# Designed miniproteins, single chains, continued (4), part 48

Each design is a single chain, and the fold is of that chain. pLDDT is the mean over its residues in the fold that is shown.

## One batch from the design tools (miniprotein)

Design m13747
Fold by ESMFold2-Fast:
Structure m13747 (fold): chain A 80 residues (1-80)
Amino acid sequence: MTPEELLEKAKEYWQKGDFEKASNYLEEAYRKAREAGDTELLREIAGLAFQVAGDALEQGKPSAGRALKVGLDAVMDLRK
């Protein structure tokens, strides 16, 4: 799966309320986008990760911390 396909899978599972799978796909998308140096995709991943984290926090889901970490890591990679 490409990082773009992984990001679409993360969106799909987030829409289904499956925060664990959404976070798993976000982590994999981040890893591959970082390896590829895809700055545009890292921005998309950060945005989605923060949305997933916020929704998961509101619903008391433990995957909130994992999604938040993906967003923060992506933002840090975008700075330098």
Scores: mean pLDDT 86

Design m13748
Fold by ESMFold2-Fast:
Structure m13748 (fold): chain A 69 residues (1-69)
Amino acid sequence: MKEKLEKEIEASVYFMAGAVYYNLGDYKKAAEYFKKAAEAGYEKALELAAEAAKKAGDEELAKEYEKKA
C-alpha cells in the first residue's frame, strides 16, 4: 500500500496547486498541475486540466487532455 499512498499524496498536492492557480486566473499553470494530479492517479483532474487549458486559450492542449479523459 506504500506506492498507492505516495501517489495519493502526490495527486492531492498537485490538485491543490492546480486549484490555487485556477482561482488566481493562472489557467496555464492550473492545467499543468491538474495534468500532474491525473498522472499521479487522480483521473478526474484530467477533465479539469482540459477546462483550464481551454480558459488559457490552448485548444491543442485541451484536445489532448480530453482525448485521455
Scores: mean pLDDT 77

Design m13749
Fold by ESMFold2-Fast:
Structure m13749 (fold): chain A 90 residues (1-90)
Amino acid sequence: SEELRKKIEEAGKKATEYAKKGDSEKAKKALDELDKYLDEAARAGDKEAVELGLKKAMEILKAVDEKDKELILKAIGLILKAIGYLLDLE
């Protein structure tokens, strides 16, 4: 849905911006929002929204400081989750 895609886009942008600023706590919160919307997209069978979520998770991983191990692991977890959802939607 358009609403889900906008929510994924907004959560992904916030997570990327906070990650670039080194605000680990706000980045984690935005990642948790993205994770929630990714689950909603998968339940709705919205493959395009799940693909957008994967793209945003990858952008977040690129933006994370190499020393922020918790954020790196959360972003990797979200990437793997999105890939799993895409395999189920084939």
Scores: mean pLDDT 88

Design m13750
Fold by ESMFold2-Fast:
Structure m13750 (fold): chain A 55 residues (1-55)
Amino acid sequence: MKAVLKLDLETGIVTVLSGEAKVRLKDGSEKTLKKGDEIDAKDVEDLLEGEVEIV
């Protein structure tokens, strides 16, 4: 899956603009991010699935 993500450098919040991405969080849990979802970048350990473009 290809996802386009926006990172806000002041807040650290990542917003999914299109597509889907699967991430591993620092607590070891996995989360699938879909269009319109937001996550704090500091809570993300790894990108698990998909091709990601950051704008």
Scores: mean pLDDT 76

Design m13751
Fold by ESMFold2-Fast:
Structure m13751 (fold): chain A 111 residues (1-111)
Amino acid sequence: IDEGEEAMGKGDYEKAIEAYEKAIEEDPNDAKAWYNLGRVLYLKGEYEEALEAYKKAIELDPNDALAWYNLGRVLYKKGEYEEAKRAYKKALELDPKNVRAEANLEEIEEK
């Protein structure tokens, strides 16, 4: 998935999406490819599509703290604060040193 990461670094989100979609076509159970597709879609502002990609990544690898954290970020952008809180809490349970998940959880609890 080096082509996808290179395209991401250059801001070429369309090329990054194509690279990750190709990886998924070759291996639809590649949790990392689904996770990376979600990242690109989130950066492009395609929150509904990013949500579906992250959900698929979590179905394949439910212990990926970063996938749970980024699921929370998408839910927060969509205004789904209770769901975002649950996702951040799950990310923090899996990785207690995730200071960003902790900060985002605290922000939601203030709302």
Scores: mean pLDDT 82

Design m13752
Fold by ESMFold2-Fast:
Structure m13752 (fold): chain A 79 residues (1-79)
Amino acid sequence: PFTGTYQSDFGVWRIERVDGRLVARGDGGAELVLQPVGPRVWRADTDGNVVTFDFVGPDQVEIRNSVAKGANAVYRRVA
C-alpha cells in the first residue's frame, strides 16, 4: 500500500519503503521521509515547510504544501 510511482502534469513522485520507512522522492531530487499522521495521511516536515501526502484513493495521492499552496495537486499511480 502507498508505494509506487505517482504522476501528474506537475511532475512525478516515487514512493518506496527504505529500511522500514516510507520515503517520497520528487522530480528534481527532493527526498522526504514520511511519518504517519492518519490511516492514509503521511507528512514530512522540511525547511520550515510541511508537505502532506493524502492517499485519497487506491491509486491517487493529493500532495499539499504549507508554504506553496499552488503546489497542491492530485497525482495518479502509474507504476
Scores: mean pLDDT 76

Design m13753
Fold by ESMFold2-Fast:
Structure m13753 (fold): chain A 71 residues (1-71)
Amino acid sequence: MEYPPISSETVRRIGEELGLPEEVIEAAVAFLEENPEVRLSEEQLRTLLTTVRRSQSAEQFRANLEKLWAD
């Protein structure tokens, strides 16, 4: 399987477009780097980033990412 992985650069680009704080973007990058096997679709990532933007909570974003993968 050779899907385009979500890199830290891609996460930052999407986050900047959405106007997210760097802490939220960094939390997402750290999670993906720690779990390279976890391949979120770009649509899922965008949805999560948009949701976090409303709450502006990096911790909630991390929890949501972990739940999506574990569940």
Scores: mean pLDDT 66

Design m13754
Fold by ESMFold2-Fast:
Structure m13754 (fold): chain A 62 residues (1-62)
Amino acid sequence: SAADRAAAGARAAAEAGDGHGAGSIALMVFKSGGNEEAARAGLAAGRAGDADGAQEYAHIGA
């Protein structure tokens, strides 16, 4: 459910051209549950809308 919510939120933000918002949503979900699918949703959204969203995940992995 957390992964589904992150994917839905990230997709909506990416479609609006808001990779930053997509990354922020996925980061919040990832921190709450350590959910790998939430991280992947944020990466996908960042690549589609904004590279900054993808970079948020690079920071989490460091």
Scores: mean pLDDT 57

Design m13755
Fold by ESMFold2-Fast:
Structure m13755 (fold): chain A 60 residues (1-60)
Amino acid sequence: SERVKLVQRIVGVELRIIGLDIEIELLKKKGAPQAQIDAAKAEKAEAEKELAELEKEEKE
């Protein structure tokens, strides 16, 4: 069902955000270039934006 697919997408994006948080912290710990850390943060911001849109759709 479309509802189940929507919930699966929400969970998938939530897990992706968690993975990006871990990656950002590991990059900081390794002293990675700021550009690489900023790129990972930008990916997380886009994933959070996607999550907000999916959660809005779920509530409607």
Scores: mean pLDDT 85

Design m13756
Fold by ESMFold2-Fast:
Structure m13756 (fold): chain A 56 residues (1-56)
Amino acid sequence: LTQQAYSLLLQGLRLGNSEAVKLATQAIDLAVQGNNEEAQKLLEKAQELLEEQIKK
């Protein structure tokens, strides 16, 4: 989970997507706290934003 969050954070930084970066950062904080369910929800939103931006 944390590895996926870092991957999405780096992709957001590379693409300049500040909202995806914010969501990935919040997901990392939640995962560290043990709130994996909420963290995964934020990661899914971050991934959707990035996929929309890169025309997946």
Scores: mean pLDDT 78

Design m13757
Fold by ESMFold2-Fast:
Structure m13757 (fold): chain A 96 residues (1-96)
Amino acid sequence: MYEKALEIAEEALRIAEEALKLAMEALKLGSGESIPLAIAAALKAIGAQFLAELSKKMVENGGDPKKALEIAEQALRDARSALELAKEALELAKKS
């Protein structure tokens, strides 16, 4: 469980980092409706990074491996959601 929690948390961090990068690009290009989506994507990506780091710290401190895995899986879901929002924001920014 610990190894799987770490693997998922690291995947969540990579996806959240990509989402934040795309959200920042959308903010530079966009106006109107693209801006609130880009902000939402950025905040969700930051939240996913926090959960992923929390899962990693739980593993390092010998915490509950099942809870660490649950938090890592939540971080991955939030990171993927942030990436979809960031892509949508960037598409809107490019069309505006």
Scores: mean pLDDT 86

Design m13758
Fold by ESMFold2-Fast:
Structure m13758 (fold): chain A 67 residues (1-67)
Amino acid sequence: EAEELLKKAIEAIKAGDNESAIKYLEQALRILEERNDPRAFLVRGALGALKAGHNDEAIKLLQEALS
């Protein structure tokens, strides 16, 4: 499920493992995009934040996607 991948990404970010977090988010994004799920926008934002080193912003966007 995409939601489980988002949860795994949040835990990876909290552990300082941004590489694993990015992989989980890329997998979740593909699933959400295939479903035309509007949460894909938040996940794309979280990926951008992570790649820029803005980990707290990435977590916030992912928590919003899980709401």
Scores: mean pLDDT 86

Design m13759
Fold by ESMFold2-Fast:
Structure m13759 (fold): chain A 70 residues (1-70)
Amino acid sequence: KVVELLEEAREAAKAGDVEKVLEKAEELEKLGDTDSAGQLRYAAALVKAGDIDRAVRVIEAALEQAKLKS
């Protein structure tokens, strides 16, 4: 589920959807994944600032970490 939430957040970030990225961060926090939630909040701030490419890279790094921890 963590990987799925991060994949959904990546697509939301690509679309510039700050609210959707923050929604996925809240879901990750409820699952106890505070690190990934923090990364998504940072990505949401980057999307809000117009830096979509960096936001996507942040989420992709979080995805790689989540897959390695599986």
Scores: mean pLDDT 84

Design m13760
Fold by ESMFold2-Fast:
Structure m13760 (fold): chain A 55 residues (1-55)
Amino acid sequence: SRLEELKQRLEEAKSWFERQLEAAKAAGDDRTAKLNQMAIENTESQIESIEKKLA
């Protein structure tokens, strides 16, 4: 379904943002770390919304 495909892409995007967050923290880049943390939280909220619709 379109929702399952969207969920998969969001999970891939979350993994990418998590890698960027780790890199930003290692570099001491607080601004980039905050942006990636926000992106992770937004992606998690979207995944949760889709999971509720699929249940």
Scores: mean pLDDT 86

Design m13761
Fold by ESMFold2-Fast:
Structure m13761 (fold): chain A 80 residues (1-80)
Amino acid sequence: MDAVLERLLATLRLVHDVLASIPEYAEVSKEVGRLLDEFEAAVAAGDYPRALEILRRFTELLGTLPQEVLDRIQDAINAA
């Protein structure tokens, strides 16, 4: 479980870093950063139901992004 959570956290950090590198998505990057902080806090507290709800919100947010941005995120994940 912990190794899976570490991999998820690393992936979420990569998503945040990609969005933070695109000035047009600074607002989305802030929201992703907030969700990342909440996810890390939930995992640290052992609140896995909350962590799963945050992951759902994260997935919903990613679903609003244009394909070009999603492709950049996927490239970063594949390069890591």
Scores: mean pLDDT 78

Design m13762
Fold by ESMFold2-Fast:
Structure m13762 (fold): chain A 78 residues (1-78)
Amino acid sequence: SSLEEQAQAYGRKGREAYEAGDYETAGRYLVKAGELYKQLGNNVNAAVAYYEAAKAFEKAGDLESAKEARERALQLLK
């Protein structure tokens, strides 16, 4: 599979986990999607994935991971 296909698959898994209430797993999949989009040079999709991850980690009560994901998203939009 291409890196783009893998990024889309992780994004989908993250959203599915979020809808199931597995917020920690959702955050982790969305970070993986963001990392793959960043490798592809797609900073917009990477930033979106990191913001979605931050929201998931906030719901999980994982404030440290939420902060890190938010900072990664902001760095891509400079």
Scores: mean pLDDT 90

Design m13763
Fold by ESMFold2-Fast:
Structure m13763 (fold): chain A 74 residues (1-74)
Amino acid sequence: SSAEALRADAEALRALLPELPEEARPLAEEMAELAEEAAEAIEAGDWEKARELAARGREVALELARVLGLESDP
């Protein structure tokens, strides 16, 4: 289930917060919040809102990857 997967993703992101650089924590928390909101939208049948939240989540994920250096060469 998409909603269940999103809630699991949010939980995994929050579990990683203590292991992340301080600069990355607000982005990871925002991503977790967006995933939970998207799960709630799916459960409510609001697919338009779920799609909008997913798009925002992708933007935050790219910024988080940049902050963590995951897009940079070693």
Scores: mean pLDDT 80

Design m13764
Fold by ESMFold2-Fast:
Structure m13764 (fold): chain A 58 residues (1-58)
Amino acid sequence: MDPEEVFRELVLRASEAGVPLPRDQPRPTKEDAEAIARRLLEAGVITEEEYQEWLAKL
């Protein structure tokens, strides 16, 4: 999967769940994508298994 598509999907998921992004204008980088995925995990929006699947796609 394209890293930008992974990033966009994580941003959409965070927006839908009301989870704040790591910065106002996150960049489509592995670092920002991992930070968003971690916030989704900490907020209980995704499971640990789903978190690992997201990291594997980056």
Scores: mean pLDDT 75

Design m13765
Fold by ESMFold2-Fast:
Structure m13765 (fold): chain A 84 residues (1-84)
Amino acid sequence: SALEKAADKIMEMAGSKTGVTAEQLVEVAQKLGIPLSREEAEEILRKYDKDGSGVLSKSELVEAIEAGDRYLLSIALRALRESQ
């Protein structure tokens, strides 16, 4: 699905196969020209990191994009365009 492809691309840009930390999410956003602070990234993790691992897994990334999180939706759309 498009959501799974977006999550896979975000993880690829983060250099991770297991999930994305708040720091890695900031780095991906910066690469895509999205002004995401560490504090905002940590808030996203608090909302969607259901197991408290400190990492957003692929399934948690998909859920956050599907839920319409403003930053993750923007990151997903730009990450998919970068793969063209």
Scores: mean pLDDT 81

Design m13766
Fold by ESMFold2-Fast:
Structure m13766 (fold): chain A 77 residues (1-77)
Amino acid sequence: STMEELRATHSEEEIRELAEKQRERFLKNSSEEELAEAEEALAAAREAGVSEEEIELGLAAQQLALEYYEKNKEKAE
């Protein structure tokens, strides 16, 4: 999976940095409604037994996917 590939190619510190970039980006670029929905989704994941490490991996994977998309979009233009 993308998350397992991320762990294989990135250190724990790099994963945390990517997760933090995704959180900061989401806070900066999202409406209050989108932020509330994200907080509810994270709370539901935690209640379901998803670890903080798995949450960080998910956020880091989203950040990498976005960076890859932006690079490809720029190359295509």
Scores: mean pLDDT 75

Design m13767
Fold by ESMFold2-Fast:
Structure m13767 (fold): chain A 95 residues (1-95)
Amino acid sequence: SPEDLERIGRFARLLQAAPPNPTPEELREIAREAGFSEEEVELVARYQEAGKSPPEERDRILAELAERLGVAPEELRNAGPVSLAALALELERRR
C-alpha cells in the first residue's frame, strides 16, 4: 500500500543515514522513527540480533522469525532489514 511504501522508504533512508552495522536497539529507534508499530519494531530488532549472533543462535532466531512471518528461514538469511520490515508490515495487514 502507499502507506507501507512510505514507511519502508522512511526506514530505508534512516538506515542509510545511520552508522554502519547498527545495534538491535539502534534499529528499534530507526523503526519507531519510520512509524512502525511496536510489534514491527521488535521483529526488525530481533532480525538484527540474528545478524550479530553466532551461527547456531542466528539459525534459531531466523527459524523463530520465519515461523512468525510465514516464510522459509533461508529466505530471511539473505533478506536484510529493509526486506524483513516489508514482511513485518504485510503481516500486520493480515490481522
Scores: mean pLDDT 79

Design m13768
Fold by ESMFold2-Fast:
Formats: structure tokens, sequence, C-alpha cells
Structure m13768 (fold): chain A 59 residues (1-59)
């Protein structure tokens, strides 16, 4: 239970970060398509890393 709760917390934090970065990407993309694309890629990377971290906690 404890590990699963920690994994869920990490995933929740990852989702919150992704939503924040997605918002920033949309605003940046509206102003500059290049910057928006960069922030979107960065957000995808954060979610991927946090998912791996959550899986490691459950291992």
Amino acid sequence: MRRQEEAERILREGEEKREELDKQAEEAYKKSKTEGAKLRAEGDGVVRRLREEAEAVLA
C-alpha cells in the first residue's frame, strides 16, 4: 500500500507538471511556434521520466 500510494503521488505530480507545461506551450506556441514545440517536448519528457520513477517505486 505505501509504495503504491507513493507511485500515485509521483504520477499525480507528473500530471500537474505536464498540465502546467502544456499551458505554457500553448501560450508560447501562440506567440512563437518554435518555443511552443520545445515546451511540449519538454513536458512529454517530464511525464515519461516520472512514469519510470513511479514504476521503479513499485518494483
Scores: mean pLDDT 76

Design m13769
Fold by ESMFold2-Fast:
Structure m13769 (fold): chain A 83 residues (1-83)
Amino acid sequence: MEVTDTEANRWVAEQLRRIGEVEDFLLRLLKRGIVPDRATLERLFGGEAADKILKWFEERGLKPRPLTPEEQAEVDALLARLA
């Protein structure tokens, strides 16, 4: 019997928590009128998810822009907390 189930479940729970925090962060940015560019979305979600999110933005008339240094610091702080 593979006794790895407990370790795998712990790892999965950690990944789901991280994903939830990243999704909530994006939702908060959008509520503030901040539409992050592909580079930021790739840092948060990875390239495949970033491309899908960008398509969703385009279909809804949301225009991505580069983040300001202050907004970029918020992303850096989130990723540091999730490391």
Scores: mean pLDDT 79

Design m13770
Fold by ESMFold2-Fast:
Structure m13770 (fold): chain A 55 residues (1-55)
Amino acid sequence: MSVDELLRKYLAAVLNGDREAAREYEAQARAAGMTDEQLAAARSVANTLLADRAA
């Protein structure tokens, strides 16, 4: 699975409230070469999308 695919699955898991899946995809993304900083940026994007969906 590519890094982009892992990030999409991570975002989908966060948006669905599936914390277990989100943690697993985060770990896989880190194993694929993602930094904690890049994952923090992805979390920020997910939070923005959640706020937008709530509006």
Scores: mean pLDDT 76

Design m13771
Fold by ESMFold2-Fast:
Structure m13771 (fold): chain A 68 residues (1-68)
Amino acid sequence: SEEEYRRVVARILEELRAKYPDLSDAEFQELAQRISEVARQAYDEGLTPEEIEERMRKAAEEFLKKIK
């Protein structure tokens, strides 16, 4: 459901904010936009909340490696 999707997105964003407190506001906003975009695509493809979470975590790792 859309409610479940929104809860997963909110939780992952909170976890990332806590895990990377040294990121600037601009860097965190870019990260949030990227993972939200990936989550939206996965939701539109009909993936489960668990699969959406996995896609978001992978996208976050790839983004953070690139931005350092």
Scores: mean pLDDT 81

Design m13772
Fold by ESMFold2-Fast:
Structure m13772 (fold): chain A 59 residues (1-59)
Amino acid sequence: SLDELIAERTGGGIAAAIAMIEDGLSLEQAEELKRRIDAAKTQEEKSAAAREVLEAAGV
């Protein structure tokens, strides 16, 4: 599922953020995603943040 792919990608930190840019996020959207991932303490929070950013981006 999309949620599972997001969780796997967010587990990689900066590398995951780069992959999201390659998936079609703008630089600003990728920076927002990185900020939210860096602020999150759990994988669930990171996944939720990634989902919110991707949904806002229309992905």
Scores: mean pLDDT 64

Design m13773
Fold by ESMFold2-Fast:
Structure m13773 (fold): chain A 84 residues (1-84)
Amino acid sequence: MKEELEKLKEEVEELIKKLEELIPKLKDPELKEAAEQAVKLAKGHVEKAEELVKQGKLEEAKEMYEKLKKELKETIKYFESQLK
């Protein structure tokens, strides 16, 4: 479980980095602000998941990371679609 959680955290952090890399490519200021807000919210969710890990609530932390990973993938796809 702990090793699986570490891998999920790494995957989520890679997705956050990918989203951050999209921000300078966006031309619309409103889209840039939305992407920056999404990054901020995602980082906040990572902090919450890490607190769950510290509390020994490993299953809840895993669920939060898996949900965040799914949401980040959808968010990245949306912003990538705005580049074309």
Scores: mean pLDDT 84

Design m13774
Fold by ESMFold2-Fast:
Structure m13774 (fold): chain A 102 residues (1-102)
Amino acid sequence: MKKKEEEAKKLKEEAKENARKAREKAEEVGKQLEKAQEEGGSEEVIEKLGEAVRKLVEAVSLYDEAAKLAEIDVEEGKKLKEEGDKLAAEGERLAREALEAA
């Protein structure tokens, strides 16, 4: 029981921190998307930035759910955090590729 309680607390804290970071990144990429749309950026850049924002927002939702589940079902919370980590990484990669193509 003690080990699971420590894992649950760590998962909750890490998921909350990852949600905060992903939210900040989504705002940053969202501003880049708005600028590209206003300044007549390429369709490829706009599409990649849009997909990056969508993936980062989805990652935030998964991290928020992982944090909620951490004290109820730590294993399910870990799975949601891992899925969120994958989406956040994909979003960051798409944003980077879009900026390199700009």
Scores: mean pLDDT 85

Design m13776
Fold by ESMFold2-Fast:
Structure m13776 (fold): chain A 86 residues (1-86)
Amino acid sequence: MEEEKRRREERREKAEELRRESRELILEGASLSVKAIGLVSKALFEANEEERKKLLEEAKRLLEESRRLTEKGLELRRKADELLKE
């Protein structure tokens, strides 16, 4: 009846919201990874050792943030899939 239909619709809406948030986090993480690769590329042509170290340290921080965002996005995707499984 109507209560089961409402619960099913609410689960779908919640899953769609989680999937949207998941996609946004994964895309943000991907963007940070691309930026980090750019910094690594700059470091390869940097003659100053201290500046090279700074570029690599910044790239490492961006990769760590990218990984964190991707992991969070994957967790939200898993939660969305679990809601749709029932």
Scores: mean pLDDT 84

Design m13777
Fold by ESMFold2-Fast:
Parts: C-alpha cells; structure tokens; sequence
Structure m13777 (fold): chain A 65 residues (1-65)
C-alpha cells in the first residue's frame, strides 16, 4: 500500500527532526491505511510520551505487516 508506505516514511522523518507528536500522528494514519490499528495506537501513545523514535518504529512495523 503506497499510502501506508508514505505515512511510515513521514513518521521516520518527523522522528529524525525530533517531532514526537508528528511522528505519532503519521504512525496513526499509517495504522488506519494498513489495517494495523493497534500499531497505529501505540505510535500515538509513544508520540504523546515524547518518544519520537518509538513512534516511528511502530509505524514501520505496521507498514511491514
């Protein structure tokens, strides 16, 4: 799914820039598009906690499922 891949790439870029909220939001959108809602939810929770790297990791995991 191209949309899910682009969302995962956006989450990774946001994490590299230190924007945890943006990384979590991109991960959530990717979870919706890929059907992995649990991983999308975990990405949002990590972003809210300020863990941009963890949010991006959850986004990447959902894109591979």
Amino acid sequence: NEAARKSAEAAKKAAEEGDAVAAGTAGYEMGLQSGNRELGRKAVEAGAAGDAEKAAEYAEQASKA
Scores: mean pLDDT 75

Design m13778
Fold by ESMFold2-Fast:
Structure m13778 (fold): chain A 72 residues (1-72)
Amino acid sequence: SQEHQELVGRLISLGALSLKKQGDTLLATLTITPQNAAFLQQYSQQTIVEALQQAAQECGCQSLNLTIVDKT
């Protein structure tokens, strides 16, 4: 959905999300910092996963690999 695309874009613009396509897998790294933690707390993990799954599908990927790095 449009809302999922906008969420992914915002996470990238905040430096919270890094995406890399490796074969048929979308490698997503979500970095939680003291600066972005309050923004990320507005979203459930389920919502973030669903947005990333849509991004994977739009990139032609069959799977998503999400790594969460907590630096708070």
Scores: mean pLDDT 83

Design m13779
Fold by ESMFold2-Fast:
Structure m13779 (fold): chain A 76 residues (1-76)
Amino acid sequence: AAEAALELLYRRGMEEAERLEELDEEKGREYRERLERAYEEAKRALEEGPEKASEALSELAALVEEIAAEKRRLEE
């Protein structure tokens, strides 16, 4: 379940960052790099146990929302 949530969040984040790159190439690339790092960190956290997995998934979800908010800001 946690691994499926990780993959879903990472995919959603990458989709948002890709769309952000269409509006601001530099910012989109920066967020994609941050997502890749967060994904790798979250994968390690999932191996450490459910509490760390929950925290890592929450952090990844917050990053995805940050990217989506930045995209909306630029679309206005």
Scores: mean pLDDT 82

Design m13780
Fold by ESMFold2-Fast:
Structure m13780 (fold): chain A 66 residues (1-66)
Amino acid sequence: SPELEAQIAELRRQIGLLESTIEKIKEMKKNGEISEEEAERLIKEHEEEIARLRAQIAALEAQLAA
């Protein structure tokens, strides 16, 4: 359905933004703008959010395939 496809596309867009944010955090760590501990915490939080969004996409894709 177009509605499910739109939801999947939006979740993929959100994942892209989170991945971009993780790369920025890695750059900030490399430049000494944040501590290693802060960078690791923030990266973990964003990776956990990406995992949640990927699980939502999998559920929606299963609905689309049924």
Scores: mean pLDDT 89

Design m13781
Fold by ESMFold2-Fast:
Structure m13781 (fold): chain A 78 residues (1-78)
Amino acid sequence: DERLLETVERVVEEDVAEAEELVKQGKKKEAILVVEVAEGLVAIALGVAKIAGDEELAAKLEELLEEVRRRLEEFRAL
C-alpha cells in the first residue's frame, strides 16, 4: 500500500521536524515524546502490514522504524 507508506513517512518527517523545533525552545522532554509517538505510529503500521501479509511494505516500514529509533536515541543523547 503506497498510500500508507507515503502517509507514515510524511507524518514521521513532520514529527521529527517538530521535535527539532521543540529542542530549540528548550522543550527536550516534549521533543522526545513527539518522536516516541512517531515510533508508535510506525510500529502500528508495521503490525497492520504483517497482518495483511504485505511483506514488501512490512520490510520498508521495518527500515523506517529503525530510522525513527535511531533519531529517538539522538534526541535522548542531547
Scores: mean pLDDT 86

Design m13782
Fold by ESMFold2-Fast:
Structure m13782 (fold): chain A 58 residues (1-58)
Amino acid sequence: SMAEKKVLELLKRLEEALKNKDYDEAQKILKEIIELLSENPELKPLVEEKVKEIQSTL
């Protein structure tokens, strides 16, 4: 779906922002992910899994 593709792109950008310690960009991306999840709650398990992967690499 388009929403799934968008959330995966946002998660990839979030990982890069966190690796670069760009916390302003990371906060902006997190807000977009939260808004997308409010409209597409079925994507929440996918996002939670990907966030855990990102946290494990930090």
Scores: mean pLDDT 84

Design m13783
Fold by ESMFold2-Fast:
Structure m13783 (fold): chain A 70 residues (1-70)
Amino acid sequence: SPRDIAIEFTAEALRAIGEATEEILKLKKQIREEKDPEKRKELEEKIEEIERELKKKLEELLAEAEKKLA
């Protein structure tokens, strides 16, 4: 059913969001400790990459959910 598919999607999405959030928080901690503005920019770019990959992963999970519709 669409509801069961939505529950499975939600569980997988929350796992992906949690993992990405943990990595982002670790990088934000590194940025706070970093004195070199060029290195801070590199860390910020890594956060942007994680955010892009998370968005892509969520889109893929939704597409997989749509394929389960009969």
Scores: mean pLDDT 89

